# Ledger of designs, part 63: designed miniproteins, single chains

Each design is a single chain, and the fold is of that chain. pLDDT is the mean over its residues in the fold that is shown.

## One batch from the design tools (miniprotein)

Design m2182
Fold by ESMFold2-Fast:
Structure m2182 (fold): chain A 80 residues (1-80)
Amino acid sequence: MFSEEEIDKIFKELDTNGDGYITKEELKAFLESKGVKLTDEQVEEIIKKADRNGDGKIDRDEFYEFLTSEENKELREILK
């Protein structure tokens, strides 16, 4: 399990423009920096799973819930 402090650090690394949201482009670039090459379609599916309000972006609370979900275990391992 990630601590809130670890999740906040990862969120800040993803939120490169500091607007409090993670876009598809920011998530894709971050995953590529961790050696994970995903298509735009695969990144969009991740965003859709995390995006609870349907705005096409992930806020910190949505990101926390997404990372603590059992189905996202593989993604949590990559983000370590």
Scores: mean pLDDT 71

Design m2183
Fold by ESMFold2-Fast:
Structure m2183 (fold): chain A 64 residues (1-64)
Amino acid sequence: SLLKSLSEITDEQKEWIKRLVENNTVENYIKLAQWLADRGVSGKDWPLTQEDLDRISAAYEASL
């Protein structure tokens, strides 16, 4: 689990991630998906649910 490492993420970064999910645009989901992929993060290791990550993945795939 990456939870301990992810606890070092700032409140500002957590807020930014929440705003991306809430804004629900393809571009914002792509940005979040890329950011998460670059860090090797899965839904189980983030405050995001698996459902949220599935939505992000679906939106990203649809944009390809």
Scores: mean pLDDT 55

Design m2184
Fold by ESMFold2-Fast:
Structure m2184 (fold): chain A 75 residues (1-75)
Amino acid sequence: SLLERAEELKKRAEEYIKRLEADGSKTGQLLAKSLRNNISLLDAALERLEADHPLVLRLMTGLEQNIKTADKLLS
C-alpha cells in the first residue's frame, strides 16, 4: 500500500540521518536536516490528505530522491 511505502521511506530516511550525522561533514549535516524536514512535511500531509493525493506522492518522491543523494554521498 501507499501508506506502507511511506512508512518504509521514512524508516530508510531515519537510518540515513543517523549515518549522515555520524559522518560529521557539513554536507552530511545539511542533508540530514533536509531529510528530517522531508519526513516532517510528509507526516503533516498524511494527517490531512489521502496517501494517493498528488502532494503526498510528490513528497514521497522528494524523500526518495534525497535518500538516493545520501546513499551516493556515503558511498
Scores: mean pLDDT 87

Design m2185
Fold by ESMFold2-Fast:
Structure m2185 (fold): chain A 70 residues (1-70)
Amino acid sequence: MEVRVEHFPDGTRIYARAETEEDVDAVEQELRKHLPAPVAEAIRQNMRVQLEEYGYAELRFFLPHAVPQP
């Protein structure tokens, strides 16, 4: 399992990789610390589908204008 969340002035870069259902749940929990719950849940659902189809899930995306660091 791997999760990277990088904050930039114009958005947030997210990378997640999971190879088991347990890893997918752990990724969602980690992302909830950085992202709104609906976004983290949508990511979890997409990763679960990839895991079922390919035997692993890997996700990369950029969220423009993400919540700035406090």
Scores: mean pLDDT 76

Design m2186
Fold by ESMFold2-Fast:
Structure m2186 (fold): chain A 80 residues (1-80)
Amino acid sequence: MLSEAVRRIAEVVRDYKEGKISPEQAKERILEILDELARAFPQYKPMLEEVKDKIKAETDIDKQVELAVETISRVAQAEA
C-alpha cells in the first residue's frame, strides 16, 4: 500500500507537469491519497491530518507535493 501511495503521488506530479491536470486537480488527488493512507494506517492519522491541513493552506504545488512525499516516506520508513 505505501509503494502504491508513492507511485500515485509520482503520477500526479507527472500529469501536472505534462499539463494533463490543473493545480486544483493535483491538490485534490494528493489529499485523496493521504486520506486513503490514513484509513489504511489509522495509527498515523494525526500526522496525516496535520499534513493535509498544511497542504490545504499551501498555494504552491511543488510545496504540496514535497509535504505529501515527505510524510508518505516517513510512514514507509516506520512500517519497514
Scores: mean pLDDT 80

Design m2187
Fold by ESMFold2-Fast:
Structure m2187 (fold): chain A 63 residues (1-63)
Amino acid sequence: SPKEEVLEKIAEKIANGDKKALDLFDLDGDGKISKEEIRTVLSDAGLELSDEEVDRLMEKIKT
């Protein structure tokens, strides 16, 4: 799915400490990315995620 490919690339960039990705998703500026921030940013971009899709993305970032 094109959506899955986009999410995979986003997770990889965040996990690798890409500054542009971190700045985009770190809405409260605390240097940490929460599940809620990911959902909010992606929803604003027109990407609707299920709870399972958000959890998978968070697992990828945590690695």
Scores: mean pLDDT 74

Design m2188
Fold by ESMFold2-Fast:
Formats: structure tokens, sequence, C-alpha cells
Structure m2188 (fold): chain A 104 residues (1-104)
């Protein structure tokens, strides 16, 4: 059925999000700032492509990830403030990645 196909596609998207999120958490634990920024941008793009997630839910989730990176010492307050501003302005994932990498 069309509903069954849609359910499988949504499960596939969620598995990819979970995988990238796990890799992001590993990068934070390792103190790998560059990899964390790259994975954060990938996660942002995946979340924006999920039809079951609202813009507000995506922003709230990403803000929590920034707070985790800041609390882990992987991100500075200046980097966190920039990331939050770029998310609020709905900046493309590639542009967000480039701007954050410039602070390294």
Amino acid sequence: SAAEKKKKELEKIQKEIDKILSEFMDAIAAGDKEKAIELFAELLELLRNDPNKSEEEIKEFLKKLIELALNAGVMTEEEAELALELIEKDVPAEELKEKLLELL
C-alpha cells in the first residue's frame, strides 16, 4: 500500500538521522570540532528533509545539540551563539558549515 511504502521511507530517514546523531555524539566525546561541525550540518539537512518534523521541532532539537557541544567544551560560547543565529535565520546547511569552520 502507499501508506506502507511511506512508513518504510520514514523509518529509513529516521535510521539515517539516528546514525548521524550517534556519529556526532562520538565526535563530541572525542573533541573533534571539525567532524562535529560537518556532522551537525549533515544532521540539519536530514532533519529539514523529514516531512514528519516541523521547522520548530527541528530548531529546538538542533539548539539542544549546540547546548550539548557547548557543555562538553567542544564549542565555545561565540561558536554556539553563531550556530544558534544561523539556525534561527534558516541558513542553508552548507553555509552554516562553512561559517562555523571559519571559527576553527
Scores: mean pLDDT 83

Design m2189
Fold by ESMFold2-Fast:
Structure m2189 (fold): chain A 69 residues (1-69)
Amino acid sequence: LADEVRARLLSLGATPEVAEKVARIAELVDQGLPLSEAADKVLEEEGVTDEQKRTSLGAALGILLSVVR
């Protein structure tokens, strides 16, 4: 799942950094974490306080939800 998500995001023009973060979230969701908890955990690990990075991750999650479901 994570590899598939990463490949599709890169094909849609996402940066490797954003694709990798979304793939990590997808991996945690596949392991049983809720999407919101997985996203929060990844953001905390990266120390993201930058609004642009947070917005980009949100957009990537929207794409993930559209493609995976």
Scores: mean pLDDT 69

Design m2190
Fold by ESMFold2-Fast:
Structure m2190 (fold): chain A 66 residues (1-66)
Amino acid sequence: SEEKKKYLELAKKALEEGDEFSAIKYYLLARFPKQPYADEIAEYIMSNPALKKHALEELKKEIEKS
């Protein structure tokens, strides 16, 4: 979808700038564009090293596919 592509581009840019929080947030919005809790969920993921690592790895994989 157009929304997914837009959020993946924002996530990619954030990742390139070293902004891991924004990268994870935009990746969540790429998966669930209508969900209202992207900031809260991204904060939760950032607080857990295993979840953070997994989210960033999945984002990199998704960017390679698009």
Scores: mean pLDDT 84

Design m2191
Fold by ESMFold2-Fast:
Structure m2191 (fold): chain A 74 residues (1-74)
Amino acid sequence: DLQAQLELLRRALLEGRHASDAEEQQLQPLEDALQQGQLKDAQIDLARELLDANAANMTPEERERAEALIASIA
């Protein structure tokens, strides 16, 4: 389910908080790239960095799903 994958990615990148307008603008290209199955290296690096920063707030299963999703799109 693409919607669930987008929600998982958004949650991981925002650490469960509301996005600012600037963060929404930054996240929109990443979400669009995910929907298209095409992530640029910089977007992949950003997503992985934010997942690592938010690892303590995720279950092991959520982290594995998010990492697998990024790897499949990379």
Scores: mean pLDDT 63

Design m2192
Fold by ESMFold2-Fast:
Structure m2192 (fold): chain A 97 residues (1-97)
Amino acid sequence: SSARIVELLREVYEKLKKAGVDEKVIEETLQLLSAEALSRVYGFKIVEGEATAEVAEELGDRFRAGESKEIVVNRSPELENNPLAQKEYKKFLEEVE
């Protein structure tokens, strides 16, 4: 359910924050997990690239129009090299199915 996904995202935020992970890396992790949840539940294709606010807004508008099935995610080197973020990412994927 959407409520369960929101709860899981909140738990990831609290765990990474308590562990002293940089807030920007936490934000990127939550964006990636949200994209994975949308991909698995709604069948959207995940595309790796720079996810700016402008790209996110444009993609949102195209989804509302039914014109896009793609979600762009940013995987910074800081995120890729953070073992706690990677561990929570893997655990989230197993929990979402």
Scores: mean pLDDT 66

Design m2193
Fold by ESMFold2-Fast:
Structure m2193 (fold): chain A 80 residues (1-80)
Amino acid sequence: SPEGQKLLDLLSEIFRELIDANPDKKTIPTSDILQAIRDEARRRGLSEADIQEMIELLQSMITTDTLSVDALRAALDRSA
């Protein structure tokens, strides 16, 4: 869907920014990733309801307290 494509684009941009901001880190806390997504979505003018729905969806998919930076890089490379 167009909404799903916009979400994937937003996530890819945020993952790239988080990787670039943490060059010496091997893992990033899931809470920091979710907060970065909230902050960027608000900056882009998404409603709080849309942000909450998006975060709840992501929380249902991410079951770990941290994400590997190498795994995030690999996901970005595959989506390009």
Scores: mean pLDDT 76

Design m2194
Fold by ESMFold2-Fast:
Structure m2194 (fold): chain A 96 residues (1-96)
Amino acid sequence: MSSADELFELARTLSIEELLELVRRDPSLAAPLAEALYALGLEEKARALAEASELAREGLEAAEARKAGDAERVAAISARQQAVADAVEAALAALA
């Protein structure tokens, strides 16, 4: 099963309090969960998560930009950000 399908199921079924607890345990889920909540139209849950987590806010802002903007341009920006993140991770690994 794809991780995206699991993420959408969590976004639909969990309460705001349960989502906040999940993000506290695994902050890497914050942005994907915020994007999933926004995609499902659960804007109140998405906003509550974004208020509690900066990473969730970044995810929500990215989702809003994709909806409002040129999808190709947003994809290019996201790819550049990913490449920078990958380069930083590789540099840190090389120093270990």
Scores: mean pLDDT 71

Design m2195
Fold by ESMFold2-Fast:
Structure m2195 (fold): chain A 94 residues (1-94)
Amino acid sequence: MEKLIKEYENTTDEEKKIELVEKYLEENREKLIEEIKKRYKEDPEGVLKDYKEAKETLPTIKDENMRRQAEFGLEIVKEALEEMGVTEEEVEEA
């Protein structure tokens, strides 16, 4: 993670920054899913609220690259919640 952050901060090419984030998320997908599951067990209300707020703000992001990164992150969170048996109804009630 630290190496990725340094590369991201030193990169002036916005498209390359997107690729670095997507590659990190894809390579660490299973680990990120497990971390989200652990966080949900510790703070289910906080995780559901954060996910709901992120979904609601997604269409307001004017920067296409930033929106794309946010969409990719939300898909990982969604997968983790679905694997834990969390329903869309529980997300909407948060």
Scores: mean pLDDT 71

Design m2196
Fold by ESMFold2-Fast:
Structure m2196 (fold): chain A 73 residues (1-73)
Amino acid sequence: GALADWPAEEQLLVRIAQAEIARALAEKGLGDLAARAQEIATQLVAEGLPIDRTLFAAVAERLGLPRDVLVGE
């Protein structure tokens, strides 16, 4: 369903995650992947993945990138 149909806390967390993903990709020169990464993040959360470091790692893997590209130290 649309993001607006999700619980308010989950909407806030996914939007924060989407912003962090876009920022991390831009910092690595991969800003062209940001829209795809944000869509993947939304799909994974809709499939039941928790909005935490696991989400960032899964998005990186779906993009064919090393996990550490989106999971900072």
Scores: mean pLDDT 76

Design m2197
Fold by ESMFold2-Fast:
Structure m2197 (fold): chain A 80 residues (1-80)
Amino acid sequence: SIDEERILTELTFLKKTARERGDEKLAEQLDKAIEAIKNKDYSRALEIVEQAKKELEKDPERHSLAISLGHIGETIRKLL
């Protein structure tokens, strides 16, 4: 679907941003979320995105990434 393609594009962009910033753990989490979306396992994708967001919220320098993941999580929730 168009929404699924949009989510994949946004997650892929955030994964690239995470790698550029040296955040390999976040990049790996986002890669797992991308695979879950491709498998139409939206519940698993949402779990991963929400967990990553909570970890990012603990770091003031990564709040912008947490906000982006929040928006993506809301879009995934609409597919459940």
Scores: mean pLDDT 86

Design m2198
Fold by ESMFold2-Fast:
Structure m2198 (fold): chain A 72 residues (1-72)
Amino acid sequence: VKEEIERILELAKQGKYDEAMEELNRLVKEHPDLPDEAIREIARAVDAAMQGKTEEAEKEFENALKLIEEYE
């Protein structure tokens, strides 16, 4: 799960937003029991990366990872 989330953020940082969103949708389908808040944080991280707000994206990504670790 962590590896998938890291890949989503890396794709977004590379400007591959469609691929990042496709990977997010795949993650949700494969892990339907992930916390809703974690999914929202990943989406916010992608949006921040798209806007060039790298520090904000990294913080939101870190929040998503913490939520997922506590869930697992």
Scores: mean pLDDT 77

Design m2199
Fold by ESMFold2-Fast:
Structure m2199 (fold): chain A 83 residues (1-83)
Amino acid sequence: MSAKELYEKAQTEEVDEELARKLRAYMSEEAKEKFKDWSDLEIGEAVKKKKLLYSEKTGKLITLEEDIEEGVKQLKEAVEKVT
């Protein structure tokens, strides 16, 4: 089961201990640190509330803050490459 499949399952189904464990395994280092004290149920809620997102670029689960930072970095790099 891929990180994308786990993410989609967590959006539509109740997150049990096994699903939460697999989600945690695919988390980025930033996401692991942010969600380290969160329960399995709270991890499921984080996915449903878009606080934990799937990154197609990395194949990992990332924080909303990482998603925004990646977008900003990509925009800056695109602007700098034109000069």
Scores: mean pLDDT 78

Design m2200
Fold by ESMFold2-Fast:
Structure m2200 (fold): chain A 74 residues (1-74)
Amino acid sequence: ADANEYLRRGEELYAQGRYAEAGEAYRRAGDIYKEQGKLKEAAFAYSVAGDYYRKAGREEEAARAFAQATALLA
């Protein structure tokens, strides 16, 4: 699957108030970008996933997503 499909899906889910699912979609996009060596795009996707997980009250998933983003920018 294309990372851009997951980003688009995540935006749709967020618009519907489905924040945990939106976070998961962005996390999947981050994983795909990372596998492609697109580290800045992966870090961005993980950061957005963290914000969405936090909005969903998923603090552990949010912390992991932010940690993944930070690790790619170090």
Scores: mean pLDDT 88

Design m2201
Fold by ESMFold2-Fast:
Structure m2201 (fold): chain A 94 residues (1-94)
Amino acid sequence: MLSEEESKKRIEEVVKKLLELAEKLKDSNPETAELLRRLAEEIRRAYEEKNEKALTKLDAGAAVIISSIEAKDWKSLKLAQESALRLLEKLRKE
């Protein structure tokens, strides 16, 4: 696994990428922008709480959403968004 410093930098990079995409999408797709902000917040929380299971799931979900946005694949984005919302609901209840 990564060192503590490397892990922190990687998490900061993922959070920054999500927030940058949220800013770009805030007018054209506010629903997705809000989801990206929630993912960034939940990733930071999972990292601070040392919740490796939640962090792994959130990181995987974020990667699929980011790649869908970069590919401009709005159909894949919609499915990834629905999956991420279900994940966030489950983590909130646990």
Scores: mean pLDDT 78

Design m2202
Fold by ESMFold2-Fast:
Structure m2202 (fold): chain A 66 residues (1-66)
Amino acid sequence: SLEEEIAKLMEEWQKYRDKALEEIKKNNTQELIDKYVPLTQAARRLNELRKAGKPDEEILELLREV
Protein backbone atom coordinates (compact mmCIF):
# COMPACT_ATOMS: atom_id res chain seq x y z
CA SER A 1 0.00 0.00 0.00
CA LEU A 2 0.98 3.66 -0.26
CA GLU A 3 1.51 3.90 3.49
CA GLU A 4 3.88 0.91 3.46
CA GLU A 5 5.79 2.30 0.46
CA ILE A 6 6.25 5.67 2.17
CA ALA A 7 7.41 3.96 5.37
CA LYS A 8 10.01 1.88 3.50
CA LEU A 9 11.34 4.87 1.55
CA MET A 10 11.63 7.02 4.67
CA GLU A 11 13.39 4.23 6.58
CA GLU A 12 15.87 3.52 3.75
CA TRP A 13 16.47 7.25 3.23
CA GLN A 14 17.07 7.85 6.94
CA LYS A 15 19.50 4.90 7.22
CA TYR A 16 21.47 6.07 4.18
CA ARG A 17 21.65 9.65 5.44
CA ASP A 18 22.67 8.53 8.93
CA LYS A 19 25.55 6.45 7.51
CA ALA A 20 26.75 9.39 5.41
CA LEU A 21 26.60 11.71 8.43
CA GLU A 22 28.69 9.27 10.51
CA GLU A 23 31.40 9.20 7.80
CA ILE A 24 31.42 13.00 7.60
CA LYS A 25 31.81 13.31 11.40
CA LYS A 26 34.74 10.85 11.39
CA ASN A 27 36.53 13.03 8.81
CA ASN A 28 35.72 16.14 10.90
CA THR A 29 34.46 18.05 7.87
CA GLN A 30 32.45 20.87 9.45
CA GLU A 31 31.17 22.34 6.16
CA LEU A 32 29.61 19.03 5.09
CA ILE A 33 28.16 18.50 8.58
CA ASP A 34 26.53 21.95 8.53
CA LYS A 35 24.99 21.27 5.12
CA TYR A 36 23.81 17.77 6.05
CA VAL A 37 22.32 18.41 9.51
CA PRO A 38 19.27 20.34 8.16
CA LEU A 39 18.37 17.38 5.90
CA THR A 40 18.53 14.98 8.86
CA GLN A 41 16.39 17.35 10.94
CA ALA A 42 13.84 17.58 8.09
CA ALA A 43 13.61 13.77 7.97
CA ARG A 44 12.93 13.62 11.72
CA ARG A 45 10.28 16.33 11.42
CA LEU A 46 8.53 14.42 8.63
CA ASN A 47 8.46 11.28 10.79
CA GLU A 48 6.89 13.27 13.64
CA LEU A 49 4.18 14.51 11.24
CA ARG A 50 3.40 10.89 10.36
CA LYS A 51 3.10 9.96 14.05
CA ALA A 52 0.78 12.95 14.56
CA GLY A 53 -1.61 11.49 11.97
CA LYS A 54 -1.00 13.91 9.10
CA PRO A 55 -2.42 12.66 5.77
CA ASP A 56 -0.04 10.88 3.39
CA GLU A 57 -0.69 13.45 0.64
CA GLU A 58 0.54 16.28 2.90
CA ILE A 59 3.62 14.25 3.88
CA LEU A 60 4.43 13.55 0.21
CA GLU A 61 4.15 17.27 -0.58
CA LEU A 62 6.69 18.05 2.16
CA LEU A 63 9.01 15.29 0.89
CA ARG A 64 8.99 16.89 -2.57
CA GLU A 65 10.26 20.15 -1.01
CA VAL A 66 13.19 18.45 0.78
Scores: mean pLDDT 64

Design m2203
Fold by ESMFold2-Fast:
Structure m2203 (fold): chain A 72 residues (1-72)
Amino acid sequence: SSIDEQTIQYLEKQIEQLEAQKEANKDDPKKSALLDVAIETLKKVKEAVEKENWDEAQRIVEESAEEMDKLL
């Protein structure tokens, strides 16, 4: 659907922005680690959305939140 296409485009733009932020913060190990988790999470969510696997997308988000909490 057009909504799914818009969602994928939105995720691609967010990934690009986070990758730029990671490059800007590459000398900060904690920020870089948090951005890595965020980038990997959005890439996995995008793949799940492309496969129409919304249950997997939800699980990926929940697991990412747990990983980020451990880095804080």
Scores: mean pLDDT 81

Design m2204
Fold by ESMFold2-Fast:
Structure m2204 (fold): chain A 81 residues (1-81)
Amino acid sequence: SELDKKIDEILAADPTVREVAEYFKKEYGLSEESVEAALKELGLDPDKTLSEQGLTKEDIRRLLLEMEIEEGLRLIKEAIG
């Protein structure tokens, strides 16, 4: 999977959680609101690196999934006025 390969590259680089979220935001066309909502929901510190928080490959997948869920919820709320 291209996503699996990219997550392995992300883990090797050990960026901050913010940098990972900004990458997913750009790559998947997500909003800033979905980034902030996902970080809050998962209790992640955006300013710490992945290794500083003990984050695994599954945690990175969970971050992307939560960002996509939050974006979907945002779009639904905007459509249901």
Scores: mean pLDDT 87

Design m2205
Fold by ESMFold2-Fast:
Structure m2205 (fold): chain A 74 residues (1-74)
Amino acid sequence: DVAALLAELAALIEAHAAELARAYGSPLSPEELAARVRARLAGLLEQARRASPELQERLTAVLRADLAALRALV
């Protein structure tokens, strides 16, 4: 479920914004980084809702991999 994975990703980024910002050397504040990520994820969710089931399955696989990688950083 793309929506559930995007929600989990957003929650992880919000909870660990400071650690993620440091890990990537982001010039943005943790709050600004979290806000930009939330906006981007909301846009991706809207696009995913309009996508074919096959594309949603592929997006789900990619999001699971990305989420696992981010969890390893925090």
Scores: mean pLDDT 70

Design m2206
Fold by ESMFold2-Fast:
Structure m2206 (fold): chain A 80 residues (1-80)
Amino acid sequence: SPEELVEEFEKWAKDIIEEMRKLAKTPEQEALVKRAEKDYQEAIERLKKMVEKGYDPEVIEREIERFKRTLEALLERLKA
């Protein structure tokens, strides 16, 4: 279901954000993680509204994939 897709993404994203927090060593990296946390909260709110509005599961899945790519790119930046 669309609700399950968002819930699964929320669980995954929390794990990624936690990994980012562990990798942040400088004030600049900590600021990057804080921004990622804010962007994540906005993304979850947006996805929940899309579910409420009856968006197709495929559309919701594609939006989730975009957010996943963004978080993965930020995580890789912190690992470098």
Scores: mean pLDDT 84

Design m2207
Fold by ESMFold2-Fast:
Structure m2207 (fold): chain A 74 residues (1-74)
Amino acid sequence: AARLAARVRELGEEAIKLLEELIEKPDKELEFELEEIEGLLAILRGVARIAGDEEVAALADEILDKIDELRAKI
């Protein structure tokens, strides 16, 4: 059962690193895609909390915070 959680953590860490790079050079064309991704991450966070996976929920919160920071610069 840990396979999905481990993969989500790995992908989330890669996403955070990419978002940090994008925050330095924001692209305004990403605004629409960021809004869609933000919605999907909010759903994932809710599902992770219901499933009791606090690490995945915390990772989703961190990614959402990075998206909000990037959006503020677009």
Scores: mean pLDDT 69

Design m2208
Fold by ESMFold2-Fast:
Structure m2208 (fold): chain A 76 residues (1-76)
Amino acid sequence: APPKSLEEIEKEAIEKSRPIAEEVAKKKGTREGMLTGMLEALDIMEEKGYTELAALGRRALELSLEGLEALRAAIE
């Protein structure tokens, strides 16, 4: 089952990245630190052989942030 396998890898990457995200959040500020932690989690997924999926995740995250900014601008 691909969803289960991917979820397990993602869970493991998040688990390993949680301490990193928390540490960076303290140093760099909460918002920036959390973003850095997310990127670290995606990097771990890439190292585990899910390179295409990790790259897609990074692209989606960046595009989503751009989309949110566009929506915010459209409201005002």
Scores: mean pLDDT 65

Design m2209
Fold by ESMFold2-Fast:
Structure m2209 (fold): chain A 60 residues (1-60)
Amino acid sequence: MLEEAKKLAEEAAIIAVDNGISPEQAVRAAVEHVEKTFELSEEEREEVEAAARAAVDAKL
């Protein structure tokens, strides 16, 4: 579950950046999308946010 949430957030954030959304907004939107799909603890949310941010940073 958590690994699936991380992958979904990474994919969503990268797609958003590819479509011209800023890295900051892309990460935020990806985390919000994942939170609606998966029930995450506060710690799990932080891990998902970190994964999305790392994926976007690696793409820059």
Scores: mean pLDDT 80

Design m2210
Fold by ESMFold2-Fast:
Structure m2210 (fold): chain A 65 residues (1-65)
Amino acid sequence: SLKEKVEEEKKKLLEELEKANIDKEDIELIKDLFDKLIKAVPNMSEEEVEEALKKLREMVEELIK
């Protein structure tokens, strides 16, 4: 399901942030954004979910230096 896909991506990206020793506050921001997306999934198209995941991946990449 789309929800399971978002939950899997959340786990993977949070693991990347933890391995990169990112500040707790930034990790919490990403967690909140994923939780909001998970809640919104039932009211979204597959294309909207994929675009939201792309944006979250880009945010994680920008946090990792």
Scores: mean pLDDT 83

Design m2211
Fold by ESMFold2-Fast:
Structure m2211 (fold): chain A 80 residues (1-80)
Amino acid sequence: SRRERRIRLLEALLKALEYAKENGVDKDTIIDFLKAARKYAEERGDEELVRFLNELIDAVKESIDKAIQLARERLAELRS
């Protein structure tokens, strides 16, 4: 389902964000990865996921920790 695809993508994005934090990856590099995920969501017509990825990109600009927390909260919401 679309929800199951969103859950799988968010799990992958969360792992990528945690890896980026642990390995000191630059914010610009993280944002580029998120923009690639956003393009994928746009091509599939998933407007809700596009909106979330825009929020996640803005969160990374402020703090990687904020982005990780936002991704965790959205995953919990989707799994309930």
Scores: mean pLDDT 85

Design m2212
Fold by ESMFold2-Fast:
Structure m2212 (fold): chain A 74 residues (1-74)
Amino acid sequence: MKSLQEVANEIGRRIREVFEALPADTPPEELRRAAEEVVERVRREYNLPESVKVTVHVFRDSRGERQVLLFVEE
């Protein structure tokens, strides 16, 4: 089983790659949907237990860049 830190790092990396492929004007709701799809794929791929919670926050940092904050809890 992967450590929660490794899972969080992998989800964050994949979400970032997906965001870089999307247009800059993509609505926040679509960004959140894309992020949730990545979480679902990683859950399935790593066979994560239902007890593991993944919370994704999509926000804009002080530079105006779209960022993702992840919380992975068991």
Scores: mean pLDDT 74

Design m2213
Fold by ESMFold2-Fast:
Structure m2213 (fold): chain A 87 residues (1-87)
Amino acid sequence: MKSKETLIRNILLIMKQLSKEAVINALREAKKQLPPEKQPIVDRIIEILENNDLETAIPEVEKLLRQLSPEDLTIIRNALLKEKEKE
């Protein structure tokens, strides 16, 4: 439980440090590594980010991230960190 909350908080903090385009690119790459049944959750996160500013999107994104496993969240975090290394 603590590990999952830490992963979600880390993901949100990294997202705030990146451009919206970089976040969306990282999520698209993470989606390719996720099981097919989890891919619609990532698609919904991308849709929210494309239609809203980050501050408005955060509460709904956090709720969707809570539906993912710690393994899924680790894939997303690693994709975001990889995008941060390019900047």
Scores: mean pLDDT 83

Design m2214
Fold by ESMFold2-Fast:
Structure m2214 (fold): chain A 98 residues (1-98)
Amino acid sequence: MKKEEEELALLRMEGGIKAAKEGDAETQLRVAYVALADAEELKENAKALEAAAKALETAAKQAEKQGDTETAAEIRKLYEEVKELAEEVKKKEEEAKE
């Protein structure tokens, strides 16, 4: 993967986490969709997937804290899917080393 795409994704997810901590329920959903889009684009990059998973986890926790349990549950499902993908990609990257 291009280092530029990884770096940009990491910066987007860091910004998303900050927005989620200060935002409303609509902001949590927006953060979740941006994280999912990055995960789909960079699905072979373990660092990008781990960053996306962290943003999804933060958004889910904030939505739950704000009383939007339905949105929190939906985002948690996306978090689990991206987290599992991140673990699988990381394992494949480790297997590619001597």
Scores: mean pLDDT 80

Design m2215
Fold by ESMFold2-Fast:
Structure m2215 (fold): chain A 74 residues (1-74)
Amino acid sequence: TFDQLLHSSSIEEKAKILYERLSKVFKGSKGGIEVALGSDDFLEQIDPELADAYRKLSVEERVKIQAEVEKMLK
């Protein structure tokens, strides 16, 4: 499952997995990915499976993942 894939990965791998999955939805919109990762409601509407897996991560892990994704959005 996506949950198992995400939770068995490193922070950098988690960031890459989330970036690649969300980038397919937000082609041409870097801001869309950032907003989605910062909003549980928005993320649930876009990808409920990803939102559920992401919410199970610790606050510390989510902050680190967001920082890594931000680097990829350049």
Scores: mean pLDDT 77

Design m2216
Fold by ESMFold2-Fast:
Structure m2216 (fold): chain A 102 residues (1-102)
Amino acid sequence: SEAEEKEKEKKKKELLEELYKKMMELGLVEKDASGKLVSTEKGERIGELIEELLKEDPSASVEELQKKLREIFLAKGDPELAELAVKAVEVLAEFEKKEKEI
């Protein structure tokens, strides 16, 4: 049904908007001078490490990713980035779970 496809697209758009709002609240995404959403330096650093860890272990659980991210950033002397990374993984996991329910 065309109506069912439009409803699914609307729900996916609303979920994506909620994801970006939460990432902005964490300081990982911001609007540039033109209003375009861009990653902050903190967002790029966390995103790069999540990508690297998932390449090494694609089956890693949310809890395993959070533990590894926290340990790596704490070893680098950045406890703020460690906690932001844990929260970022929680937000991404919630988004993926809700997207699968559509």
Scores: mean pLDDT 83

Design m2217
Fold by ESMFold2-Fast:
Structure m2217 (fold): chain A 94 residues (1-94)
Amino acid sequence: SEEEKKIKEEISKALQELSLGILNKDLELVEKAVNKLKDIIKKNSLSEEEKKKLIEIVNQMIDYVKNDKSFSEEEKKKIIKLLNDLKETIENSK
């Protein structure tokens, strides 16, 4: 549906903003993108398959942050916390 397509486009855009925030170590952008994704997820019924794909993407982002030596310990802690909070929102959504 047109509605479903719009939701997928909004999720894609927010994921792109999240990725950009992580790459640039822009904690404000990371937090803003996570909050946008949480809002979209809470307001829309995602299929179990869509949730699984989002969790896989978030897990890849967590692994990237954990393994990238250019992040400070404080940046890692803040970003990983935000990403884990996002994962919990996805897992608990119905």
Scores: mean pLDDT 87

